Designed miniproteins, single chains, continued (3). Designs and how they scored, part 86

Each design is a single chain, and the fold is of that chain. pLDDT is the mean over its residues in the fold that is shown.

## One batch from the design tools (miniprotein)

Design m10979
Fold by ESMFold2-Fast:
Structure m10979 (fold): chain A 91 residues (1-91)
Amino acid sequence: SPELKRELLVLLNEASKKPFDEQRRVIEALLAVAEKLGLPQEIIDKLREAYNAETQEEIAEKLRELMKVILNTDLTDEQLQALIDAVREAL
């Protein structure tokens, strides 16, 4: 659903403005969901890169890269909703 994808991207953009520790919690939650649901490897790889970030600037940039991958990746409504729920719970 374009509506669910827009909601996810808005939430990820808001997460990118949070302090490092809050962004890391969001990424950890997203990675767990992505692996459980078998999301495309490109998304899992970007989440792992973000999880290994060591600065606020680096983690925010990795979240922006993740948003671009999500925008260009075909995801099911079930996958999109699970990612939205994970971000909302971690924030």
Scores: mean pLDDT 87

Design m10980
Fold by ESMFold2-Fast:
Structure m10980 (fold): chain A 92 residues (1-92)
Amino acid sequence: MELYKELVRLGVEHMKNKKPPDERFRELAEKLLEEAKKALGKLAVENGIMSEEEFEKQFEEMDEMLRLNAVFSYAVYKHPELAEELVAKAKA
């Protein structure tokens, strides 16, 4: 939970400042990659978005940036209020 919140904070900061992801963001995203992949795959199948086979194929075809973005998107999905708060705070 804390790691996903930290990933959201770093990702929002990088997007607002137009900075590439730093080592900390990348390290956290890679550490969470397997868990996020499993959770996203389960969500996609359970919500009828795609089959398990389609998810595996799409994930294997993803380059590094797309995989990092997938983990970040899942982190935002888990903590949408935090993402909104940080975006509003950065805009001020």
Scores: mean pLDDT 75

Design m10981
Fold by ESMFold2-Fast:
Structure m10981 (fold): chain A 128 residues (1-128)
Amino acid sequence: SELVELAREALKKGIEAAKKLLEEGRISEEEYEKIASTLRSIVVFLEVEEAEGKLSPEEKELLKRLFEAAIRFFEAVLKDDVKGAEEALAEVKRITEELKKKLGEDHPLTKLAEELLEVLETLLKALK
């Protein structure tokens, strides 16, 4: 599916961005492993939810926008574009708040978006 393909692309670019910052000494090996594990868990969860047909069309559209914004964030990190990374992070924050309003704070998709947001905030701090 397009959504799973976007999530896998976000994982790939997120790992590349985190690896770049690790090689530059801007994050620790422990932070890198936590980021990689979190991104892999997000993709696995999404593949299961999609396969079981548990996602509404509205949820799929929000998640598509979420992963597209995350991909833009990771691409900005790879280019040392602080402004672009900040703009993409702001978009991820807006989509996360939309998920909270629509699904509630305890919903698994809301928690997924919050975990992704924490990864992006960690990488932005390291980029600055």
Scores: mean pLDDT 89

Design m10982
Fold by ESMFold2-Fast:
Structure m10982 (fold): chain A 91 residues (1-91)
Amino acid sequence: AEERDRRLLEEGYELADKAAQSSEEERARYTAELTEVMVKGSARVAVGAVIYLHQKDSSLAPYAIAVADEVARRRPEARELMLATRRVISE
């Protein structure tokens, strides 16, 4: 479990880095891929990746919020934690 979560979190960070360095169209693609990675792991993987994406650049906050909302929709068990994460991102 720990090893799988670490691998998924590393993949999530790579996708977040690509989104931060990409055009608006490519940002949407990479954040969609990030959502797919996050629904495979624990809620902790999802929180870590969303916060990392937000921390890369303030312009990514809407994308980080969208990813958190989508993960909460697809994973009811992670919903409370995703809503808490969304509050941290929302200014």
Scores: mean pLDDT 79

Design m10983
Fold by ESMFold2-Fast:
Structure m10983 (fold): chain A 80 residues (1-80)
Amino acid sequence: MAEELIEELTRKLIELGVPEKLAREIAEAAVYGTEEDIEAAVALARQSGVPEETVREARRLALETREKNRELHEKLRQER
């Protein structure tokens, strides 16, 4: 399921105008990383010339994906 979240977020970010490599890095940070990792990936996108509006949307989507992934992990823990 983590791979599906990464693919979905990566595709959405590409549609917003984020280059594929940066989109994938942000998506991986959202699923496997911390909020600090998301901020680092977003900062790299900004430094690479991605527009500020796109960076803001990318950050929002990444945080939403991270929360969704966290909820899935908590549900699995409760079903033990």
Scores: mean pLDDT 80

Design m10984
Fold by ESMFold2-Fast:
Structure m10984 (fold): chain A 95 residues (1-95)
Amino acid sequence: DAALEQRELEAARAAVAMLEREGLIAPADVEALLEVAEAAVAEPDEEVAARRAAQTLAALMLGREELPDFEEAERVLRAAVEELLPAKEAEYAAR
């Protein structure tokens, strides 16, 4: 049951779609971010896949050249998802 992997991909796709719609990332960055998510799912070691995906996604979201530690990356991704979803809800409520 790849529920965690599916949740991770769903969160990544939602974040990527939102960033692209807001014009915060280029089309090339959209494809790169989605490829990272797919590569993570394809990685046979779940621990390695999660670490690599989290670090790369966090680096892209922060615009950072250096990869953060896995724990920092996980916190960044979680914060980004929570911030993106409520922000859209608040914007629609305000308009």
Scores: mean pLDDT 63

Design m10985
Fold by ESMFold2-Fast:
Structure m10985 (fold): chain A 74 residues (1-74)
Amino acid sequence: SAALTAELVRLLHAVLAALGQDVSEAEIRALLAGLSREQRIALVDGFVRLARAHALPADLIAGLERVLAALRAE
């Protein structure tokens, strides 16, 4: 799931940047490395809700939903 982790890092970075947050991909990767699968699922689910609440681009929301589905399928 290195590819899934890389995709998740890019999507979380894009959401945070769209919300005016200056968080590096390295910091996001370090955060994810410390989380269990259940915690990663909860985090991505939270980011889907956050992205919808702020009317972020449909591509970002769709990407997060695909990662969420992939994490749940593991």
Scores: mean pLDDT 87

Design m10986
Fold by ESMFold2-Fast:
Order: sequence, then C-alpha cells, then structure tokens
Structure m10986 (fold): chain A 67 residues (1-67)
Amino acid sequence: GEAEARAIYERERAYKEAVAAEQGVPVELADVPLPEETLKVAREVGEKLREIGDKLQEGLAKGTLEM
C-alpha cells in the first residue's frame, strides 16, 4: 500500500520536475494533470525513443549512418 504510493509519488515528482524544466516554470506551476495510465504510455514511448536514439548513436559510431 504505502510503498506503492511512495513509488508513484517519487515517479510523479520526477516527471513534474522534468515537465516544469521543459516548460520553463517552477514545478508548482507546471501543467501535469496526467493520470497514471497516461504516464505509463508516455514512459513506454520515451523508452522506445531512447532505444532509437541509442541505435542512432551506435550506427554513427560504427559509420553505418551517413556513410
């Protein structure tokens, strides 16, 4: 119960801080009224984008991109 609530709070806080930084506002003014389900989808998309970025960096290092 409490352990899951704490984990959710920590994840939401980190996400709000990131969104606030992106919006250029203090965290308390950041518009992040996203439900947990939306945050899950956003995380999955972020993970896929990170994998694409990693593969692009690997391809550039190996010279397989823009050769």
Scores: mean pLDDT 66

Design m10987
Fold by ESMFold2-Fast:
Structure m10987 (fold): chain A 88 residues (1-88)
Amino acid sequence: SMREQAKEAIDYLKKVVLEYINTDNTADRQALGDKNRQKVEQALQIVQQAIAAGDQDVQALWAKVEAELEEILKKKIEERAKEEEAKR
């Protein structure tokens, strides 16, 4: 079903984005982003289509996952900025 596909897409996005965020080497992170770009875009479209169709459970789940990932990303950016400054 559309809901099942959207939930699987959200699980995939969470795992891939976490792997991206936790990849400390800039070149490796860029390569990972490039490798996963098409599949990430497809997964995002599946989630957006389910939300547009009025699936409130998918909307709530995606909002929660986005908020969690944004918090993790913010902390990781701050950590990397401190590490880069220490190398100057």
Scores: mean pLDDT 85

Design m10988
Fold by ESMFold2-Fast:
Structure m10988 (fold): chain A 64 residues (1-64)
Amino acid sequence: KENQVKAAERMAKRLEDIAKKYRDLANYYKEKGFEKMAKSYEGIAKNAEDTAKRYRELAEKLKN
């Protein structure tokens, strides 16, 4: 169980880092005027954030 908790927490952390990178890319392309590219990266970042939340919730459930 402890290994599953740690795996879920590591996956959440990785997805949080990925989300940050894609949000940085979205902001970069938005500043350059590439709105479609910026929205695409924002979508990827949101999906990574949502998935990270699910892994955080899974880790909490596994602790109980």
Scores: mean pLDDT 84

Design m10989
Fold by ESMFold2-Fast:
Structure m10989 (fold): chain A 66 residues (1-66)
Amino acid sequence: GLATMREALRAAQDPVTRLVAAAVARRAARAAGFSDEQIDAALAATLRADGTVHGSAFLGVLGELA
């Protein structure tokens, strides 16, 4: 679940900015068992103009939806 996704996002994130590509975040959340509806809602809330998300912000929104 959320713990597995947190680890996957931590591994994929830029170590300085803590940003993750939206496609990577979507794949990690899908692998963790989140629905496409939950993933799309979390991306809509957290997606940056450059196509990235803050891993912690994305996890926070998904945690509220779960």
Scores: mean pLDDT 79

Design m10990
Fold by ESMFold2-Fast:
Structure m10990 (fold): chain A 80 residues (1-80)
Amino acid sequence: MVEKEKEEIKKIAEEAKKSSPEEAVKLLGEKVQKVIQEGSKEAAKFAAEQVEKVLKEKEVSEELKEQLKKMVEMLKLAAE
């Protein structure tokens, strides 16, 4: 189960990297909400790592960077 969640998170992160900055934030935001509501702590920790990779590898505006940073904070809180 957790392994399938990690695969889905990884796919969304890869799609986000290939999408526009705004679409990337939308895709990640929807998945982050689902992981926080329904996912395991392990899935939340993995999702935080994937969102951080997108934040480092994708060039986005300061406003969108703040949204991605908030997603990472929420996921880290859900993982602990």
Scores: mean pLDDT 80

Design m10991
Fold by ESMFold2-Fast:
Structure m10991 (fold): chain A 74 residues (1-74)
Amino acid sequence: MELSREELHEIVREVLAELLASGRLSPEEAAALRAFVERWLAEEEVDTRDFTPEQHAAFARFFTEVNRRAREAS
């Protein structure tokens, strides 16, 4: 099974909302993740070279959860 772009975008939005609501991210990590996801959903180029190691870790946690849910939905 292959997820549609819309289904993947819905999973991405759900995971972002849950991580932001969890209180586990710092304000800086939350802001960076939100900005990255908004640009990614808009199909804009995102340069990750400016991300701190902590922001990269938050990004990795986000995509791990997105990939987990995508596999369950597939």
Scores: mean pLDDT 72

Design m10992
Fold by ESMFold2-Fast:
Structure m10992 (fold): chain A 66 residues (1-66)
Amino acid sequence: SDIHEVIKFRIEELKALEIDDKSIERLEQFLSLPGSVQLEILSKELGVSKEEVKERVRERLKEIKS
């Protein structure tokens, strides 16, 4: 899923910056969740609709792949 690719990229960024193992562990746990649950969590955390989350993830994925 697009969410999976974006979060996976973020984990690699955090590893490269040698930042906080606990933050990395939390993101890896998040990736183990079903995509529907990931979308629910991000919608609540960001305070936006699930459709807005999908659009932001899609735009971020374009930046990563460019």
Scores: mean pLDDT 77

Design m10993
Fold by ESMFold2-Fast:
Structure m10993 (fold): chain A 86 residues (1-86)
Amino acid sequence: SAIERNREYGEYLLALSEAIRKQLETNPEELKEAVAKSYGVDLEKAEEIAREAAEKAEALGKKLLEAAEAGKPLSDEEMEKLAEEL
């Protein structure tokens, strides 16, 4: 069901956000280096991108869980469009 897909993806995104934040706190160098290489940016910009990704993932995750709880789930197309902003 669309409600279940919204809930599962929302939970996944919240877990991803938490994992990124934990990595930045416990082993920031590895994450920053990986992001810097992937995006072709310096380590300072890489940290900014990682923090923004965590914030966006948390916001989308919460939105999906709220939509599922309200019985008004987002469509797969709407979820994909919002995920592209991560």
Scores: mean pLDDT 83

Design m10994
Fold by ESMFold2-Fast:
Structure m10994 (fold): chain A 82 residues (1-82)
Amino acid sequence: ELLEFLHKAYRETVELIGEENARKIAASMPVLHVDSIEDALLTLKPSDDDVQLYTQIIGQGNADRLRDLSTRLYEEGKKLLE
């Protein structure tokens, strides 16, 4: 279920980079329409622009960790679609 997947993704982000940094990232992201698990997966696919933005907000080390987590969650979510 989409809601359970998003809840897990946010929880793992908080565990990885802390609640304060997770809130800062959420507040600084563009507003995206997430109506399906496919839409959620697109937000998790790492891009160079996203990594640069994360680095400015939470620092390089946390941005790298978030990129790794996003990649893992993206692969897990793809398996749920098949």
Scores: mean pLDDT 68

Design m10995
Fold by ESMFold2-Fast:
Structure m10995 (fold): chain A 96 residues (1-96)
Amino acid sequence: SAKELIAWLNEKIRQINDTMVTEGATDAAAAKIEEIFEEAVKALLEAFPDDEELRALLEQARAEIRALIAAKDYVGALQAANRALHTAIERVRAAA
């Protein structure tokens, strides 16, 4: 259900933020944030397989996050992941 997906996505947002708090701004924290973000992307694309706008948004966010990590901007990567997942939650809420 949309309600369950939104609750799960909010938990993924908490896990991403908790990773940075626990591990600091490090390559290890960035790798975990990317992993959690990819779990959320997979679930969203499975729930909305025909939403090309959502797919494009998530692909753009993935590219931005990877570029920021490569630049060692771990705080920027965290912010980009948060923005993308909050935007996805609003799309899920609007579609319900």
Scores: mean pLDDT 88

Design m10996
Fold by ESMFold2-Fast:
Structure m10996 (fold): chain A 67 residues (1-67)
Amino acid sequence: PPLPPEEIAEKRAFIEKVTAKAALLVAESPPRSREEEERIVKEALERADDLSEEELARGRALAAAQL
């Protein structure tokens, strides 16, 4: 069964934050190995909720340009 609209919105917002954080991390230091890629993914998942509105906007712009 599909998730309630409120939960879908929350999941979507979280995915956007993770994507934005990952884009910021890649822009700061492009990964050169699989281990570095895994580190970026893990940090993005752990730190996505720490993003400010400005960081989220910047990350979204970077994600659109890079991904």
Scores: mean pLDDT 76

Design m10997
Fold by ESMFold2-Fast:
Structure m10997 (fold): chain A 87 residues (1-87)
Amino acid sequence: SIVEEVKERLESNKEASVEELIKVVEEIVLELNEKKASPEVIEEVRDIIKEIFKERIAKEKDPKNKEKLEEALERIEDALDKIIEAS
C-alpha cells in the first residue's frame, strides 16, 4: 500500500541529514497530492511523519537543526491539511 511504502521510505531516512529528511517528506506530500490520496491515507501518513519528526527533534543537539525540523513539521502539517480540505 502507499502507507506501507511511505513508512519504509521514512524509516530508511529517519537518521539522514535534516535537509535530506525534510526533502524526502516534502516529496511524499507532493506524491500524496498528485495521487489524490484519501483523507484516511493522509492521516496515517501524518501520524508516521509526526512520530519520526518528534523523535528526531528530541534527539537533535544542534539548536538550528532543531528549529528547521520544527518549522518543517508545521509546514508539512499545513500542507497535509490543505490536501484533505481539497478532497
Scores: mean pLDDT 84

Design m10998
Fold by ESMFold2-Fast:
Structure m10998 (fold): chain A 56 residues (1-56)
Amino acid sequence: GGAEAASLVMTQAYLEGKSPEEAAKIGIEYAKKNFNEEEQITSEIVAEMFRKSLLA
C-alpha cells in the first residue's frame, strides 16, 4: 500500500544521501501524488517514525 511504497522511497532517498528529514518529505510527497487521503495519512505517520528512528 501507500505506507509501504513511501517507506521504500524514503529508504532509497536516505541511502542516496538525503537527511532523515528530507527523505521523510520525499516519501510523503510520493504518497500525496500516488495514493488516496487515507494512505497519505498512514504514510505521514510512517515518515515520522522513519525520521525518529534514524535520529534516536
Scores: mean pLDDT 78

Design m10999
Fold by ESMFold2-Fast:
Structure m10999 (fold): chain A 92 residues (1-92)
Amino acid sequence: MEALELAEEALKLAKEGKSKEAGRKAAEAGSLAARDAERGNSQEAGKAGTLAAKAGTLAAKNGGEGSVYATAGAISGIGASMQAELAGGEGG
């Protein structure tokens, strides 16, 4: 699903050192994962949120201009995991 695909792409970008793009996609993936959790897709939402948080954290570790966006990505991922937990699903 879109949230999971964006989270995977964000992680790829973070591994490539494209921290600002990775952070932005991680934030978007986290937001979509939170929406999916509200719709009852808590399992996939939790997984996408966890990957978004990982991508954001890795982008922040790489440092540079993307660090602020990377932090937003990590926060969005955590928010998605919390929403998944509230829905009774798997959190990351």
Scores: mean pLDDT 69

Design m11000
Fold by ESMFold2-Fast:
Structure m11000 (fold): chain A 88 residues (1-88)
Amino acid sequence: KLDEQVEEALRNPQVTLPKLIKEAEEALKEAEKKGNKEAIEHFSKALELLKKVEKILSTSNDPDIEELKKLLKEALELYKKGLEALKE
């Protein structure tokens, strides 16, 4: 599932990345409302990595696709950990 999400994000980054960033921002807000420190930390890191990917794609004319895949996979794993922490 994560590999499929990474492929989708790179296929249409102008649509998929803003959506993922918004979802991460909304999840961070929810974690803050619950006072869940672990979820806040995971979502904050995921959001940081997603914004880094967006910056690379907006500023580079020849982005390193393997680096982008690695950053996206790390961001999505952190997002998943944040969601699991929220369930505790």
Scores: mean pLDDT 82

Design m11001
Fold by ESMFold2-Fast:
Structure m11001 (fold): chain A 89 residues (1-89)
Amino acid sequence: MDEERIREAQRKYEERQRELQRNLSIPDPVVLTQQLRRRIDEMEERIRRLEGLASRSSGSVRDMIEKGIEDLRREVERLRRQVEELEAE
């Protein structure tokens, strides 16, 4: 009776099942592109709201909000690159 071998075999089985599930759950590239575009739209709307807050703020609070806007703009740029990569396929 080798409990360690049984545990190792079970881990390998679970790892294979996770890989299969991951592959089966990959949606159509068109659907993925649509989801990414929707996320970009949501992020851009959030940026607009934060820009409104920044215009009504001053000092360190405004600087913090502007930094948050920069971070969101970088995220939008990453998502746009992902869309371009999917559309290039």
Scores: mean pLDDT 75

Design m11002
Fold by ESMFold2-Fast:
Structure m11002 (fold): chain A 96 residues (1-96)
Amino acid sequence: KELEEEAKKRLEEAEKELKEVEERVKEAEEKEPEASKEAQELLEQAKAAVEAAKEKLEEAKKSDVEEALEYLEQAEKGIYIAKGLLDAYFELLEEE
């Protein structure tokens, strides 16, 4: 019962965070032509992390509560990694 409420809350928060990260990826892509090769590689890694997180969120939606929580942990980790890579990308753009 409490796990179902936790899974629902975490899913809603993860979907919100993912949408924000996808918007940051679009902003990053607009600046990519001016970016160094190192920055471009960070952006490609961020895109891969976002795509992996999306797959895990879709699996969470189809799964029983215990399995959904496991997929949510993987999606949340992917979102965290993507955010870090995007932060590094924008930092390199500011330095260059």
Scores: mean pLDDT 83

Design m11003
Fold by ESMFold2-Fast:
Structure m11003 (fold): chain A 90 residues (1-90)
Amino acid sequence: SKLEEDLEILAELLEKALEVLKDPSASDEEKLEVIGNVVDLLKEYAKKIPEYKEYLLEKAKKLEAARENKDFEYAIEVIEELIEKLKKEA
């Protein structure tokens, strides 16, 4: 279905973000930018997939807090939980 396709695409984009966040050669600035990009991505998909709007916006808020605190470990945990959820629902 279109919903399953959108969830799979979102999960793939999040996996790419996760690769940067787990890369020991990536700078803190690059990691903060990636977290910001994930927040924007979740806000866009919240508009596209209204069934998941509340869930995606809640996770975006957690990632905004992680970015402000430079808590990369927490950002990784949130994104991994998102990927697992999206892959189960797809």
Scores: mean pLDDT 87

Design m11004
Fold by ESMFold2-Fast:
Formats: structure tokens, C-alpha cells, sequence
Structure m11004 (fold): chain A 92 residues (1-92)
């Protein structure tokens, strides 16, 4: 219904798809493609972290849900970045 909500949901779907495709490429030994896909997933996760931080800043009431989402996407970013570096090293 909300265009902004649809854009956010689509971004999350893209991140999940990139991670899954990166994992499949990695499993098949296509480390160059895996590194690129994981790297893109990490970059797309940055806007999500910024949106969550802005939401908490505009509403200073920290909710357990908002904090959990920040920790969850922060962890996803760290994992994707780590996997991108690992795949890139194996591609050499």
C-alpha cells in the first residue's frame, strides 16, 4: 500500500537474494561472482542501517524491536562483508 514500505521490502528482498546467490556461487567455486554478490548485499544493507538509526533518532524511545532490527542488519552487513573478502581472497 505505501510506496515507501514497498521500496523498503523490495530492498530487503534484494539483499536476501544477493546473499543466497552469493552462497550458491561460492558453493560452486565461482568465488569472483560470490565476492561481488556479497559485496553488493553489504552495500545495500548500509541504507537499511541508516534508516533504522534515523527512526530511533527521530523517536528517542528505543523499542526492543527497533534495537533488535539494528543488531540483526548490523550482523548481516558484517557477515556479508566478511564473506565478500573471503571469496575475493579465494578468487585470487
Amino acid sequence: MSEQAKEFEKLIEEINKLIKEGEEAYAKGDYETAAELYGRAAELTKPILELLKNALKENPTVTPTSQALLEFYGGRYEEAEKKAKEAKAKAE
Scores: mean pLDDT 74

Design m11005
Fold by ESMFold2-Fast:
Structure m11005 (fold): chain A 100 residues (1-100)
Amino acid sequence: AFNPEELKAAVEAFLNDPKNEDNFISLRQALYNYKLSNGKSLFDGLAEGNTEAINELSKVLEQLGIDPVEFLNVFSEILEENNQTELAELFRQKASELAS
């Protein structure tokens, strides 16, 4: 089941060491446990480049006291390093929109 404290801890660990595989696995699991209104996980929505999923993530991170712009930029960089260029560009665009 979704736990806000687990998501916060996973995001903070990921931001401290984004290239750590265990931190990424923990983040993926926490995002997978979050369910969107359409019944899909937040992780699945993000992997599909779903704008509603990105907006919901940003809202949840803000409620947890985490800067969504920082998270989206770091996550975008990791996606680009893993050859997910189109998805990385989408996340960078959303980070830019939120920073305005």
Scores: mean pLDDT 83

Design m11006
Fold by ESMFold2-Fast:
Structure m11006 (fold): chain A 68 residues (1-68)
Amino acid sequence: MTEEERRQEAEDAVAAARGLIEELKKNPDNVTLWVAARLLAATAMFLGREEEAQEVLDEINKVLEEAK
């Protein structure tokens, strides 16, 4: 994997995770969306977008807390 490919994959993972958070806000009981968003955030973190990945994880937790 090239550094450029890794950067693009990390950016795509963050964008996809943020999109799933918006869907999760509409369907907070959908465990599949929650798991998918967290996996994408973890992928971004491993690929070097740690700060943005952490922001995404914090948003996921906030949505789930508000759904209770």
Scores: mean pLDDT 78

Design m11007
Fold by ESMFold2-Fast:
Parts: C-alpha cells; sequence; structure tokens
Structure m11007 (fold): chain A 107 residues (1-107)
C-alpha cells in the first residue's frame, strides 16, 4: 500500500499527542515526527509504519517488552536477521521514540 501525505499527517498528529502527554520537549517531538515521515517514505508500507507507531505507544506506556517484540516481528519480515539485530541493539541501549521509529530500517 502507498503511504500518502494525508495518512502521514494523521500518524504525525497521534505521535505528537502521545509524546506531549509523556512529557517530551518540542525538539524531541519534532525529531520523532521527522523520523516517522522519513521511515514511511523509505519503507512505503503502512503495516510497518503503523507497527512502529504502536511500538512507540507501548514504550510510552512502559511495556518495553511488547514494543520490542512487535518491532522484531516486523523487522524480521522486512529486513530478516539484520533488522532483528538492529531492534535488539536499540532496546539494549535505551531506545528513544525517534530511534524506535527507524529501528526497522536499521543503522
Amino acid sequence: MSVTDEYLDELAKKLRDALKKAGYSDEEINLAVVQLRSAARLIQDKEVVEASLQAVELYLQGDKEKAKELLIKIAKKYRGEKGVKNVEELFENGATPADILIAVLGR
């Protein structure tokens, strides 16, 4: 499925609202939104983009293990073992919301 600008605007709004409620700064929120839009343009897959946002929401709720499991499942389908390792390393090093949004792409 193609990722449209309108779809990304709705996801960006949800992300901004979630991070603002969690007490993140405007600078951190803006970085996370930029990462979401960049990842969505590169991936062009709504399931991957939505899973990344859901993982951020789980992380903000304190359910880091479910956030990690969700991203590993998607990363394995999209990038195989390299994607899985990238997600695992990010969570071991204390992933930020911005890092979670690009985790499936890897570094």
Scores: mean pLDDT 75

Design m11008
Fold by ESMFold2-Fast:
Structure m11008 (fold): chain A 96 residues (1-96)
Amino acid sequence: SAEELVNKAKEAIERGDHETALKLARELLADPSLTDDEAYEYMMELIEHAIELGDHELAIRLIELTKEWLLEHSEDPLKATGRVLRLLGLEVELEL
């Protein structure tokens, strides 16, 4: 089901349907069958897909959602800190 959610989220990103993309991303992050690593990698895939399509506004919104999730839910706080810093760097580049 996670793979189906990722594919549906990518389709929403391709349509410019930000509300559906964010809803599906939240469902992905709330999936208890995924490890923190798996959820993060799927979120990075969605962020990269939005960037590839030139939708920087959606990419930033997905980055913010992922950062919020990492701060509230992580199996490894040190690893989560590194991921948040990576996402902050990416967000700065997208705003320039």
Scores: mean pLDDT 85

Design m11009
Fold by ESMFold2-Fast:
Structure m11009 (fold): chain A 93 residues (1-93)
Amino acid sequence: MGKEALEEAIRHLEEAIRALEAGDVERAREHLRKAAEAIKRAGDAGAISPIRETGILMLILVALVSLDLGDVETAIQSARAARELVREALEEA
């Protein structure tokens, strides 16, 4: 159960990054929100530690806030960092 949620989070983060690189801010926001929901489900299933869950969610929040401020570069960097942490969690699952 939790492993599938981590895989779903990676897919949404990858789609968010592609959308940001294409200038599609609304599509990026949708996928960042879906990634956050998948991470919360992974945490509820015990597939990631509370510290990792909080760290990943904070990076997704930074990406969303950066988009609201028009800082697409920081949004891309934060989304990439979140994706890397989810990949590490999946390797340990």
Scores: mean pLDDT 88

Design m11010
Fold by ESMFold2-Fast:
Structure m11010 (fold): chain A 95 residues (1-95)
Amino acid sequence: MEAELQQMADKVRQLADDLASGKVTPSQAVRQLARILSMSVEELKMLVGYAPDEKVDPVHLVGRLAELMGIRVEKMTEEAMPGILRQIADKIAAS
């Protein structure tokens, strides 16, 4: 269980780096994050309180997931999104 959480955390950290370097867009990062968490984007939306068919800003979706995990998110901007993903990874590794 701990090894699986560490692998998941490492994948989320890599996703944060890919987003920060421009290798993936915010929308692509959300799709990859959902896959890392073994869920669909629609399931991720529902988990954080959106409708499955709702058009949601990728940064707000990731920010709400972070808040659900007990992370305080001060700014929900594209520039802050890699940092939020790193905090999510740290929280997964600490679980």
Scores: mean pLDDT 84

Design m11011
Fold by ESMFold2-Fast:
Structure m11011 (fold): chain A 90 residues (1-90)
Amino acid sequence: SKLEKVEKLLEEALEKMRELKKAGDEEGARKVVEELIEELKKIAPNDKLVNDIVKELEKLLNDESATVEEMIEAVERAREAIKKRLENEK
């Protein structure tokens, strides 16, 4: 399903962001979020939950004071929300 693809993208983004945080690469982490937003819009443009996730991530990306940790936490919350919805769509 489209949501299973979204869950996989969020997991892959989290893995990359955690590695970039360990390396001190803030710009690399922001780029991962930017690419994630683009892919989410491509896969599920009409899904309200995915659109809400995109809006939160875009807000963080436009905030120069937002930390990589805050961005990771937002992606983690997004993944949990998608996973919960997938569990309810048995």
Scores: mean pLDDT 85

Design m11012
Fold by ESMFold2-Fast:
Structure m11012 (fold): chain A 95 residues (1-95)
Amino acid sequence: MEEKKKEYKEKALKISNEAGDEATRIAGPVAGRAARSTILTAYEKDLSEEQIRKLVDALANALKAAGFSDEQVEKMREILRKAAEELVKLKKEYE
């Protein structure tokens, strides 16, 4: 029982870190930290697919307001969408 919870957490952290690293490559370390934090929050709060989508939309809007280019924002949306899909799939495997 505890082993499954540890494995789920480790895999969720990996998804979060991979999203953060990819975001850092396209938009820098601030965007990378924001992406990592967003996916980690989705895991920690056990957010639904719809709630994760709203969180991703909110982050994309915040990045645009902060002066990131439309190209950077769209690439961030793709990274976060992919990470969210991986997290949702992972959740179904551990439920």
Scores: mean pLDDT 82

